# Ledger of designs, part 9: designed miniproteins, single chains, continued (3)

Each design is a single chain, and the fold is of that chain. pLDDT is the mean over its residues in the fold that is shown.

## One batch from the design tools (miniprotein)

Design m8281
Fold by ESMFold2-Fast:
Structure m8281 (fold): chain A 68 residues (1-68)
Amino acid sequence: MEAARELIVEALERLGLSREEAERVAEEVIKLLQQNKGREAAELLERHGMSPEEAHRLLVRVYLTLSA
């Protein structure tokens, strides 16, 4: 869980979010993924500046980390 959260936090910080904001968004993304709401998770990341391709790539890595 921590490793998956950190992947999202690092990606959002690169887009200019503060660590505090990135951590809040990461928690919401993880919650959506746990509810099998991958499309909503991707939309949330896109709202914060990710392209659809970047969001999809990140979510695949996050999902693999959560499944390990």
Scores: mean pLDDT 81

Design m8282
Fold by ESMFold2-Fast:
Structure m8282 (fold): chain A 80 residues (1-80)
Amino acid sequence: MLTKEEALKEIQKLYDEVLELIDANRDKLTPEQREEIEKLFKEISEIVDKLERGEMTPDQALEEAKKLFEKIKEIVEKAK
């Protein structure tokens, strides 16, 4: 079972990976796609807040965050 600190570290790693992917494809993203990505990042931030408040288990937080990161990757892939 993950600790809160381990889950936060993994979420941060996924953030870094996705930000690098977005930066590499920034010129290919439409304003609408950028808006959707921003909404997904806000949802991930809410998950992190819930995890820090103890309202979500580390395993649940990481699983939900992974789903949102995959949606961001899908948006970037559609832009290619």
Scores: mean pLDDT 84

Design m8283
Fold by ESMFold2-Fast:
Structure m8283 (fold): chain A 99 residues (1-99)
Amino acid sequence: GAEEVRERLRPIAEKYVKGELSVEEFAQAVADLAAEWVARGYPLEVIRRGIAQVLGETRRKVLEKKGLEIGSPEAKAFYQALRDALNAALAARGLPAIT
């Protein structure tokens, strides 16, 4: 279920927050797992819910670590770049925008 999606994504999100993964590497890792879950018959709604929750947690942690204010132009640009990278990685795998 969605909890399994969250548990699998959290370690990857933590590596991204720590700067161990680039935005593109993080996006590809998330998209690879999404493709795996779809191939295994997981409902798209469950995958979306799990990803959305982890991305929300990740956004907060990265903004705090970078000292960016929520709603600032820099924070908005950061979040848009992350969503664009993720949507591009998903599209490359034939998946709809899950974010």
Scores: mean pLDDT 80

Design m8284
Fold by ESMFold2-Fast:
Structure m8284 (fold): chain A 89 residues (1-89)
Amino acid sequence: MIGKMLAIQAAYHFRKAAELTENPEAKKLFKEAADIVSEMVENNTFDIEKLERALKLAKEALEKDTNPEAQKHGQRAIEDLEKLIEIAK
């Protein structure tokens, strides 16, 4: 299912962003966003409010991060998550 694939890809990219970032606050926010999305995949339930919360956390993490590779992964995850929210509406 397209939605589940987007969620899996978003979680992967958030975890990569968390690994690559040197900012502890950005790392925590990327991990929290990844965990929210991963739990929704495991439960096969996509709650728009939880998706929007993950998106907010990810955007905040991206503002705090200064590593270009972490930013690329964070941006890809945000794009996947925005597509997922659009489909879930």
Scores: mean pLDDT 85

Design m8285
Fold by ESMFold2-Fast:
Structure m8285 (fold): chain A 57 residues (1-57)
Amino acid sequence: SMDEQAERLATVAYRLTERVDPEAALQAAVDTARTEFGEEAAEKTRELLEERLREKE
């Protein structure tokens, strides 16, 4: 489903933030979701990743 795909992309990007800039990882994940699955997936991926990044404090 769209939600499952967004969840996977957000998880991969969150892991990437341990090695690269969080803003860059977020942008890359959102762009990938938009290209592959469209705007709804991009929006969901951004929301999930932003939530995880807020917990990284």
Scores: mean pLDDT 77

Design m8286
Fold by ESMFold2-Fast:
Structure m8286 (fold): chain A 91 residues (1-91)
Amino acid sequence: DRRREEERRRREEAEREEERQLVVDAQSVIVQADAAGDSDTAAALQRLIDARDFETLRKVVEAAEQARRENQDSPNIRQIIADAARQTLAE
């Protein structure tokens, strides 16, 4: 059925777009971790991107975004984001 094939393709495109967005968001967290001096967390996130572990990347990105939203006016926001990512990776 061409309609089911098209729906599958649309789902695959949506998943690929989500994966691309996750990589972009994860790269932002890497930059913030490096800026905070947490090179181990930055390296761990880069390895997850290289391994295409999108499940773990999603959890880390969500934790980092929550920390950013809750602490957006904090002078320590980069450290808070890095800490949230590291804590999520440690579980």
Scores: mean pLDDT 80

Design m8287
Fold by ESMFold2-Fast:
Structure m8287 (fold): chain A 60 residues (1-60)
Amino acid sequence: SQQQLRNLAIEFTANSLILIGEQFDAQLAGDQSKLEQYTKQLTDLQNQANAQFAQLEQQS
């Protein structure tokens, strides 16, 4: 539904901003390992969101 897609988009955006903030903190600390970890988590979050969007679209 439109509401489910909207809610998913809002949740994804909020979670993405948190991870971006954590990447920034890791970069300032010079923690390359954490920077790579958060970059992967952001990519995984994007892939998860895309899969959920596609699934909701197929149910229409």
Scores: mean pLDDT 83

Design m8288
Fold by ESMFold2-Fast:
Order: C-alpha cells, then sequence, then structure tokens
Structure m8288 (fold): chain A 90 residues (1-90)
C-alpha cells in the first residue's frame, strides 16, 4: 500500500541521514585529533554510501536495506575513530 511504502521510505531516509551525520561526526573528531587519513576516509565512505542509497532509492525495500547497512558501517567507523583518538591522548 502507499501508506506502507511511505513508512518504509521515511525510515530509509531517516537512517540514511543518520549515517551521513555519523560520518560527519567521525570526520570532525578525526580533524580535531589531527588524523587527516581518518577524516578523508570518513568523507569518502559518506560519499560512497550516499551514492549507493541514491541508486537504491527507486525500490523502498532495497533503499531501507542499504540505509540500515550504511548506518551500521557509519556507527562502526565512528567507534574506530573514537578508539584511535583516545589512544593518541595517552
Amino acid sequence: SEAEENKIAIEATSLAMRALGLYQEAAILAEQAGDKESKERALELGREDGKRYVEASKDPKEALKVARESTRRAEEFLEEVRRKVEEKKK
């Protein structure tokens, strides 16, 4: 139904925006720590995941799957950057 498709599209968009925000947070954190490599990787992963989401966007279920995978990857990458930053402070 249109209502169900709209719910899936809203969830997919919300998760895709969350993933982008997490990559942006990782890039800022890396920059503040002087980790240029991690900053550049965060921005590149955000671009790649965003492109993949746009390519999937015509199929709401595939878009949701891609957005969920992107959010998981972004959360994992942000935690990796947080660990690297904390290690440099010691």
Scores: mean pLDDT 87

Design m8289
Fold by ESMFold2-Fast:
Structure m8289 (fold): chain A 102 residues (1-102)
Amino acid sequence: MVLTPEQLTILAQLQQELAERINELDPSLSDEELAEKVVKIAKELFEEYLKKNPDLTKEEKEVIAEEFLKALRLMLRHRGVSESVIEKVINEVKKYFEELIK
């Protein structure tokens, strides 16, 4: 997928903020507690991001959302979260993003 330089910069900043917020979470949390907090973080961060960038087209929002979800999946795998929990998190966040992009 080919993103514009501006879209890549926006995505990189969003991914950095996501990583920072996830890294602040207690490493002793259960997979279920971690999943709940990560879903909340992802939803809040993406919503705040869209409010700050109201000029983005629907298509640009969809591309950024897709790449954000890919980054989130990789971050959760790196942290050792189980694939079943990762899929639940990604599916919930994806559904929320689809409703928010409308």
Scores: mean pLDDT 80

Design m8290
Fold by ESMFold2-Fast:
Structure m8290 (fold): chain A 95 residues (1-95)
Amino acid sequence: SMSDVQTNMMNQMIDDIRNTTNRNSQYMSDSQRTTLNQITDRVVQVMNDAISTGDFDGSRRQLRQIRDRARQQNDTVGSRIASWGIAMMDIISQR
């Protein structure tokens, strides 16, 4: 289970992801913005599921699948967001 400190840190990291993607989306086409928002929402959902369930292994597996799909679609930004989610999950789970 996560400590209150780990939960608060994860929520801050999720907010940082949302704020960064919202800032980047300002310079994108409507189609690119929609794709970015969909991937961001999915990554955030997986991270929130990890907070509620404590299942970091399952959540990391889902984030890797999101990253692999983004790579197959040549979505460099989406791949980076998923990778960022994985890295944050690893940092939190080791504390």
Scores: mean pLDDT 81

Design m8291
Fold by ESMFold2-Fast:
Structure m8291 (fold): chain A 78 residues (1-78)
Amino acid sequence: HMAEILKKVLESNGYTFSDEVLKKAEEYLKKNGIKIEKVSDLANPEIGQKAWYAVNLAAKEAGEETIKNFKPTKKVKP
C-alpha cells in the first residue's frame, strides 16, 4: 500500500502522521493517477513532490502538523 511506503519514509525523516492522514494522501494520489510501489519511486521529483503535497493537504484537513521543510518545486532549496 502507498500509505505504508509514505509512513516509512516520513518516519525515517522525523515526521509522524496518523494512518487516517496517510490513507487520505493515498486516495489523493490514486485520484490523480499517481502510483507508488516502492520507496525509490519517491526519488522521482514529479512523484515525490506530489506525494508530499498530498500528505500536507491531508494533514491540514485533519488538523495535524504539516511538513515545514517541504520543497514543492525543483527551483527552491532550503
Scores: mean pLDDT 71

Design m8292
Fold by ESMFold2-Fast:
Structure m8292 (fold): chain A 72 residues (1-72)
Amino acid sequence: MELSAEERAAEAERQARGTRVNQAANWVFEHPDWPDEEKKKKMMTEFGLSEAEAQAIIDNVKAHYKMEGLKA
């Protein structure tokens, strides 16, 4: 079964988006000392993420630190 050109393009964009999200999340994990506002700005400007996506990444990283007893 063949995907249409539009479906293939949408899938490629979703995969590229997922790669950017993973890169941004890794960057946030590597820079726990940065303020949340600076992290959001960095993710929006460098990784092209929306404010909601950037906030979700920050929240997930904080939840991870809380569960593991780690500090940012």
Scores: mean pLDDT 74

Design m8293
Fold by ESMFold2-Fast:
Structure m8293 (fold): chain A 69 residues (1-69)
Amino acid sequence: SAAEEALKLAQEGRNTEAAALLSKYPDAAKALEEAQREALRMLLSGASAEEAEQFVRDRLIELAKSLLK
């Protein structure tokens, strides 16, 4: 399934590809928009790019897992 593939991609750090697969699910797409907005807010508030990328990765993994339940 797309959710299984997205989980694997996110675990490998391939955030953009994982997000593209998850965006096909309406509920996940909304959560991804919120995660991207929060990541941008973190960067604007002085967080490192590494911290923002890790935040997005963790959110992608959780979203993919929620779709597999």
Scores: mean pLDDT 82

Design m8294
Fold by ESMFold2-Fast:
Structure m8294 (fold): chain A 79 residues (1-79)
Amino acid sequence: SAAEAQALVDRGAALAHTDPLAAARDFLRALELDPRNIHARNGLRSLLAEEDYARVAALVDAGRYDEARAVLETARFQP
């Protein structure tokens, strides 16, 4: 639901500084529930290196969420 997606976005934002991988997973889960959620997409873009964000975004647009999660495990996070 949109409300569940928003709760994941809020948690991801709270974790972004201390646990960027957990934050990225929360933003990705929000996109599974609401693929058009601009806050979840912006959260991922702010956390990930541009090439890794581009890969995740393409996989999300294709509905390939398991592959998107796998990209997060090897992703480069912005400093």
Scores: mean pLDDT 86

Design m8295
Fold by ESMFold2-Fast:
Structure m8295 (fold): chain A 80 residues (1-80)
Amino acid sequence: EKLKELEELNKKLLEELKPLVEELKKLGAEEASALLAKRASLVEELRKLYEEGTELKDLIEESYRLLKEALEEALAELKA
């Protein structure tokens, strides 16, 4: 069932991102919460693409990759 797969994938991705978000918050980066909110918006965009017949899992993985890169870039900036 596609919705169940999406929910399970989102849960796993959020759990993987939590350590990065907490590290950013520890360094004073309040924008870490904004990045999580942006990811929620991306999920809504992906839902619309899914209605057009696009493979949902691939889109979710792509959004995760982009968010992870953004978090890593923010962490690198704080360490610079």
Scores: mean pLDDT 64

Design m8296
Fold by ESMFold2-Fast:
Structure m8296 (fold): chain A 93 residues (1-93)
Amino acid sequence: VLDQLTPEERRDALRAAAGSFEKAAEYLEKGDVVNASKYTTAAMILAAVAGASPEALELVRKGIEAVDQGNYEEAAKYFREAAKVLREEADRL
């Protein structure tokens, strides 16, 4: 699937993933873990399909670890950083 996406489709998927991680961060900052989980799942699928960089995926991994520790403020920061990297990747396509 990754090898069959056009640059436009990959750019759209990366931007959609970024937007979903930003929404996940907003919900974590509000303590709404259920909605944060829904947006995190959607964002991870989009990032995988788009072929997100190891840098973006490492930030996502750190965010998930922070959620598991109950550190929602730290998790939100990592998801926002991941979103920034994903948008920068999209802008290069």
Scores: mean pLDDT 86

Design m8297
Fold by ESMFold2-Fast:
Structure m8297 (fold): chain A 59 residues (1-59)
Amino acid sequence: MEEERKRVEQAAEKAVELAKKYGSTDADTIRERALKGGPEAADALEAQVEEMEKIIKES
């Protein structure tokens, strides 16, 4: 569905932004996972984004 697709895209964009701030090269891997995994990948990406946000904000 379109909302699922948009969720995946937003999660990927957020993860890329956080990866850049963290100084990681995981951005491409995150994007690739989002494109291939669809809605199931979205929840995994969102979990990773939340973990990265916690690490960055704690720093």
Scores: mean pLDDT 62

Design m8298
Fold by ESMFold2-Fast:
Structure m8298 (fold): chain A 82 residues (1-82)
Amino acid sequence: SDVLKPIPKEALEHLKETIKAADAGDAEAAYRHAMAALEAARGDPANLEIVEALLRMIAGIAKVAGDEEVAEAIRRAIDEAR
């Protein structure tokens, strides 16, 4: 099964950009794309839960990599979307 199949293409593209921003250590870009991914998924609670789970995973990876600013930026986006 493909857990990304129900996600809107726009949300998936912003998730990819969040990963790129996190890998680059760009907290501002990570925040903007995380917010955009959550916005694109807003119309479906199931899609929103999947996008949130993926963003939490990205934030966790950033934290393990030592980038607390990126991790905090992504977590802030999740909290603001609630």
Scores: mean pLDDT 83

Design m8299
Fold by ESMFold2-Fast:
Structure m8299 (fold): chain A 62 residues (1-62)
Amino acid sequence: PLPTEEEVRAVAAGDLEAARRLAEKYGISPETAMRAVRAVADVGGTPEDVSRALKLAAKAQK
């Protein structure tokens, strides 16, 4: 499941509800989801890049 462009923008803007929904989807904390999304957004990444970062964060929490 890929995050939508709208969802990525919401999380990057600090929307806690969007961050919680992404965190639940990937099995990570909302804090980790926000950090991953912001890091990717800072370098102009795509929703696919965000998905990749969230999956890597989930593996790191394992």
Scores: mean pLDDT 77

Design m8300
Fold by ESMFold2-Fast:
Structure m8300 (fold): chain A 83 residues (1-83)
Amino acid sequence: GREELEKLIEEFKKELDYLINEAKLSPEEKKKKFEQLVKDFKDKIIQLAREKGFGLNGAEQKELKQMIEEYKKKLEEKIKKEK
């Protein structure tokens, strides 16, 4: 349940950190990959919630949204510095 969600979030954060800071991709490819990772992550959360019979509460949804927005800002700042 919640433990699987926390692990999924941690893995997602690691993938985003790698993409933004370490991946040898063009700015355009990084943006596309970021959007794909966000989509895949949301799909995995929905699937996990269905399998374990739980829903995310409003606070959890807000925290995930804020996390995604923070990583998007990091990506955009990284791209600006490299152009």
Scores: mean pLDDT 79

Design m8301
Fold by ESMFold2-Fast:
Structure m8301 (fold): chain A 101 residues (1-101)
Amino acid sequence: SRREELIEKAEELLKELEPLFEEASEDPEALKKMEKLYKENIALAQSLPDPEIRGALGARVALEVLRELLEEKGAPKELIEKVEEALEIYDELIELLLKEQ
């Protein structure tokens, strides 16, 4: 199904981006931005009954912070494009999950 295809693509991209997330987790500014965006989204996420939607929203927040961090550090365009691809996949997945509610 489209949902299964999106989950598989998301998992593959997150695995490729894992080293960048590990590096970002050691950056105090990136961690601060993640905490702020997480707090802003947690109220909405907590209102949703589906743990899968909550997980997808959390992943999207982390990807947004990673994109901003990579742009600030002047990372290669190819890495930024991979993060943007992952964001688009999560946006479509969240839309599909919300339509199923």
Scores: mean pLDDT 76

Design m8302
Fold by ESMFold2-Fast:
Structure m8302 (fold): chain A 88 residues (1-88)
Amino acid sequence: SPLEKLLALDKVLSEMLPKAVAKLTPEQLAELQAVVGEAQARLGAHEAAAPGDWAGVLALVEETLERILEIIEKSDPELAKEIREKLK
């Protein structure tokens, strides 16, 4: 289900994202924060328009994750690859 996929993503990101953030430059961290802020606004708008649509939430999270991974890849391409492999 979309909710089970979201929980699986959360588990991987909870382990890997702190390691990635520790390796980011201040500029890359600012880019990451901007992407996360935009995603939070989009998720809030989606919840208001379609409450309980976990499939739509999953799609927004996956889109945001790709943008985050592109930022991480610039600093640590091996870590970005490891995260992508864990998320299959």
Scores: mean pLDDT 82

Design m8303
Fold by ESMFold2-Fast:
Structure m8303 (fold): chain A 70 residues (1-70)
Amino acid sequence: MQQLIDEQKKRAEEWAKKDPQALADALQWTADTSPNPKAKEYYLQASKAAKAGDVEKAVKYYEKGLQAQS
């Protein structure tokens, strides 16, 4: 479980370096489609951070969203 979250986090970090706007859009979509309200809030924060260019904050909130969903 934690290993899977770490892999998703790593992929998100790589995506943020390649195309931060695409990551922000993906995180917004993940938030919009998440049935878990706590995970939804974290994914929205991650999307906002990605749009602002704060890769570290985006990845941290994404990790929190994945943990809340698990």
Scores: mean pLDDT 78

Design m8304
Fold by ESMFold2-Fast:
Structure m8304 (fold): chain A 88 residues (1-88)
Amino acid sequence: SPELEARARRVFQERYRKENPELAEKLTPEQMAELAMRDEVYEQALEFFRDYNDEEAIKRIEELRKNNATPEEIAQFVQEVLEKRRQQ
């Protein structure tokens, strides 16, 4: 639903502004939402792979974070790792 997506983006915008008030002054609401969503996807992926003791996947997620990978690129990487594990 476009309305639910808009509400989610507003929640992430508010989170970013609250946590980074000085940086928020230099960013658009869309940029704030994207940065907060990206950080949430990184944290979820890291927690998931820590539960599986997948040190290689953890290292790759950290490298993606340093290279400012998009949430879509992180989701694709997670899907690829899960597909490989399912075949083992």
Scores: mean pLDDT 78

Design m8305
Fold by ESMFold2-Fast:
Structure m8305 (fold): chain A 65 residues (1-65)
Amino acid sequence: SPEEKAERYRKAAEGLRKAAEEGNVDQAIQSLKEAGINADLSGVTPEQLKAAAEALERKAEELLK
């Protein structure tokens, strides 16, 4: 459902924010996989992880419109 997908995206976004603060890309990859997103995050910066988290939060909000 849109509600379930939105919750997964919010959890993934939270994981990306934590990964950005800790500099832990493996945590970011796992958070995305749990949301059903397969991404290669090799070489990403903390700023890019934060931007990705914001994008997922926006997508979650859009799903709940």
Scores: mean pLDDT 77

Design m8306
Fold by ESMFold2-Fast:
Structure m8306 (fold): chain A 101 residues (1-101)
Amino acid sequence: SLEELEAFVEQLNGMLVKALQSKDPDEFLALVQQAYDLAKQKFPEFRERLDALQADIEAQFNQAKEQNASQKELDLLKMKVGFRLLAELEEIYLEEKKKLE
């Protein structure tokens, strides 16, 4: 139902807020992974898209660490990644909402 979809999106948003509050990029990535795992279980048809997004996010943080990025640079990357993640989840939400019309 639409209400079940909305409740699930609220759950994912709560996980993302917790991730964004983390100062440790490894903790941030672990919390994002937890949110992705739940999203892939709920929406298996989006697994490939979610796996690609997760891999790209992990690659960006690994590259930043290899380049000895400052805490400020890591915080900016976390913010950029957070906005992108929210945009992708909004697209998935809209696609699933159309199926419930």
Scores: mean pLDDT 79

Design m8307
Fold by ESMFold2-Fast:
Structure m8307 (fold): chain A 68 residues (1-68)
Amino acid sequence: MEELHDRILEAAERWLQRHRSLIPDDQLQRFEEALEAFRNASPEDRNSKLRELVDALEEAQRAIDRNL
């Protein structure tokens, strides 16, 4: 579980680094909040916080697509 958690965090952080300048402020804040919540999640909450992180990622990607 810990290794998967760390790998997801690394992947999400790399995605953020690559796309930060393309994400509108509202979606950027949402993604950063979801990423921090997932990072700090207890084992029992990891699945819930991962879902929130994925939803925030999808919202950020849709915002990028709408503005291009």
Scores: mean pLDDT 82

Design m8308
Fold by ESMFold2-Fast:
Structure m8308 (fold): chain A 74 residues (1-74)
Amino acid sequence: SHMEEEKRAIQELLQQALQDRLENGRVSPELQAQLQAQWPKMEEIFRRRAEEAGRDSGIALLIEAVMKVSQKNL
């Protein structure tokens, strides 16, 4: 689906950011800007996944934790 292409693009961007942090101890300003620009899409995707999994599920809690950690590291 169209959403699968968007999720894949965001996943690839997140993988690049993680790789950059592991190799260079930081996320480059360019990757940070791209992550910030994609933040609304990431929130929508995570919100939908939390709803699909059930609001009180461990998956929903994990999604919230990832969102908070990502926001602090932007």
Scores: mean pLDDT 69

Design m8309
Fold by ESMFold2-Fast:
Structure m8309 (fold): chain A 92 residues (1-92)
Amino acid sequence: MLEDLIEASETALEEAEELSKLVEEVVKDEKVKEEILKGLEEIKELLEKAKAAAKAGDLEEAKKLLQEALEKAKELNEKYPEEFELVAKAYE
């Protein structure tokens, strides 16, 4: 449902924002930090577009954008697993 997609996009945006703050605090390697933050920025952009599509009633576009955001998140986690483990421990 469109309401579910809007809520999912909002929740994912909030989580991405919190994750960005934790990355800033716990990741000390400047190059790795920059790469992760850029990846999270791209994910946030896709999530904002998904929310806008859902609000416009474009269910197919909203789902496509959410899937693209999920794929980028998976790639980022696979590329920096140790850094995301550190973030997860800090989140506790």
Scores: mean pLDDT 80

Design m8310
Fold by ESMFold2-Fast:
Structure m8310 (fold): chain A 69 residues (1-69)
Amino acid sequence: MEKAKELIEKLAKRLKEAKEEEWPELFQEGLGEAVAAGFSVREALAIVAEAAKKAGVPEELWIDPSKLE
């Protein structure tokens, strides 16, 4: 879907341009934008994960859903 690709590319660009200390907040914002766009939480997590992969963020620094509570 076009919207998912747009969100992935937008977030990946922001992650590449941002400081490492800003990544957790950008992950939260990316999740919020995807959910607001009509994606499920699971789909939003997939969008954020794909953006992180494109930006070269190590997997251990990605959002852990258990830590969002």
Scores: mean pLDDT 74

Design m8311
Fold by ESMFold2-Fast:
Structure m8311 (fold): chain A 70 residues (1-70)
Amino acid sequence: SMEEKVEELRKKAIEALKAKNYSELLDIMREAMLEGTPEMVKLAQAIGKALRTAVFDKNIEEALKIIEEV
C-alpha cells in the first residue's frame, strides 16, 4: 500500500540521517518527490528540512524529530 511505502522510505531516511549519509538521504527525498502523492511530497519536504538542519545547524536530534513527526 502507499502507507507501507511511506513508512519504508521514512525508516530508510531515519537510518541514512543517523549514519550521516546525506547522499542517500537526498536519493530518498528524490524518490519520494517522484512518487508525487501528498504523503510522499510531505515526506520529501520533511527530509529536505531535516538535511538542512543536520548540515547547517549540526543538530541531528532535531533533524530526526522532523522526519519522525511528519
Scores: mean pLDDT 87

Design m8312
Fold by ESMFold2-Fast:
Structure m8312 (fold): chain A 89 residues (1-89)
Amino acid sequence: SELREELLRLLKEIKEEKDLEKAKELAFRAVELARELLLQQGADPKQVAFEADIVKSLIAMSLSPEEVYKIVADYLIKTGLLSEEELEE
């Protein structure tokens, strides 16, 4: 899907980003795309919103680009949107 392809591109861009504020902006976009994908898969809208808000809060509180990447990657793996194998590519 187009959203899944954009999500993978954003994740790769976040991994290489060295500017904290840019990494956070990319990460917020990734969370919004993940939210849309989860809703398309029939996930509970309230649960999706609740989990996305927690992840966004963690991103906002992050002190390094590496922390931002880890938060987004963990979120995408835990939600089943991406596998650990896809993160190695």
Scores: mean pLDDT 85

Design m8313
Fold by ESMFold2-Fast:
Structure m8313 (fold): chain A 62 residues (1-62)
Amino acid sequence: SGDVDGDGTVGEADAKAIAQKAFGSSSGEDLELAKKLLQRSLGLEVDGVLDAATQAAVAAHL
């Protein structure tokens, strides 16, 4: 990931940005918490997995 070419990596990059801003770290447990926070804010199931539905919701919102 990292090319943000519309291939479904947008959610991961957004989660990293949230983790860095909220927790000061964009990896490990901080990234996992950011993924769950992102899913919760979008009204999706909070399982910590950025599936196609999560990535589509992020792309539609941002």
Scores: mean pLDDT 66

Design m8314
Fold by ESMFold2-Fast:
Structure m8314 (fold): chain A 72 residues (1-72)
Amino acid sequence: MKEIEVTEETSSAELGYALRLERAGEAKIVAKSEEAKERLERIKKVVEEGKPTGKAAALEIAEGEPHEVKNE
């Protein structure tokens, strides 16, 4: 099984991708620092609180959910 290492410098998109793979059972997330753990948990909490705009949007992008903006 794939192991994804995340650090405090890992972007929100990369964290979202890692979370997606772990959710699918395809990978295990390994936080390399306390900052990475904190960020990972914050993103999880933000998503669980009902998809707030901002940080959760990065997870949606990583999950392949496009933001559709009408140009009218």
Scores: mean pLDDT 63

Design m8315
Fold by ESMFold2-Fast:
Structure m8315 (fold): chain A 61 residues (1-61)
Amino acid sequence: SHGMLELSYSVLNKARDAGTKMGMSKDVVEETVKTASEMAKLTVSEGDEIEKLGKEIVDEL
């Protein structure tokens, strides 16, 4: 879908900021961002699921 890459990167940045603000350990934040980044790369071919997930995460933040 159009804009899916932008949404994925926006979610990654928000997740990093939110994790840091919540006082999560740097390792946990970096592992979460790394996992989400790998998911975003897979999303170039299987985009519907992560776009839906990304919207839910943004709505909760």
Scores: mean pLDDT 64

Design m8316
Fold by ESMFold2-Fast:
Structure m8316 (fold): chain A 76 residues (1-76)
Amino acid sequence: MSLEERITELVARAREVMKKLVALGTPEALEMARELARKVVELFRLMLDPKASEEEIEAAVRELERVIERGEKLLA
């Protein structure tokens, strides 16, 4: 799977988790949704930066995945 395909899948997963967190509506869930939104924005900023290395993008992908997993645990 390409890095671009992995990013597309992670962003879709993040959006679904954010939607569920917002629907839950607790202060903790809303804060987690904000953290997820911030991580998605950070990843896109790196992807738009021609000076960003593939290593930096991979690190941002791993961080986004970790925050998604934390959000999924909060929904369980």
Scores: mean pLDDT 84

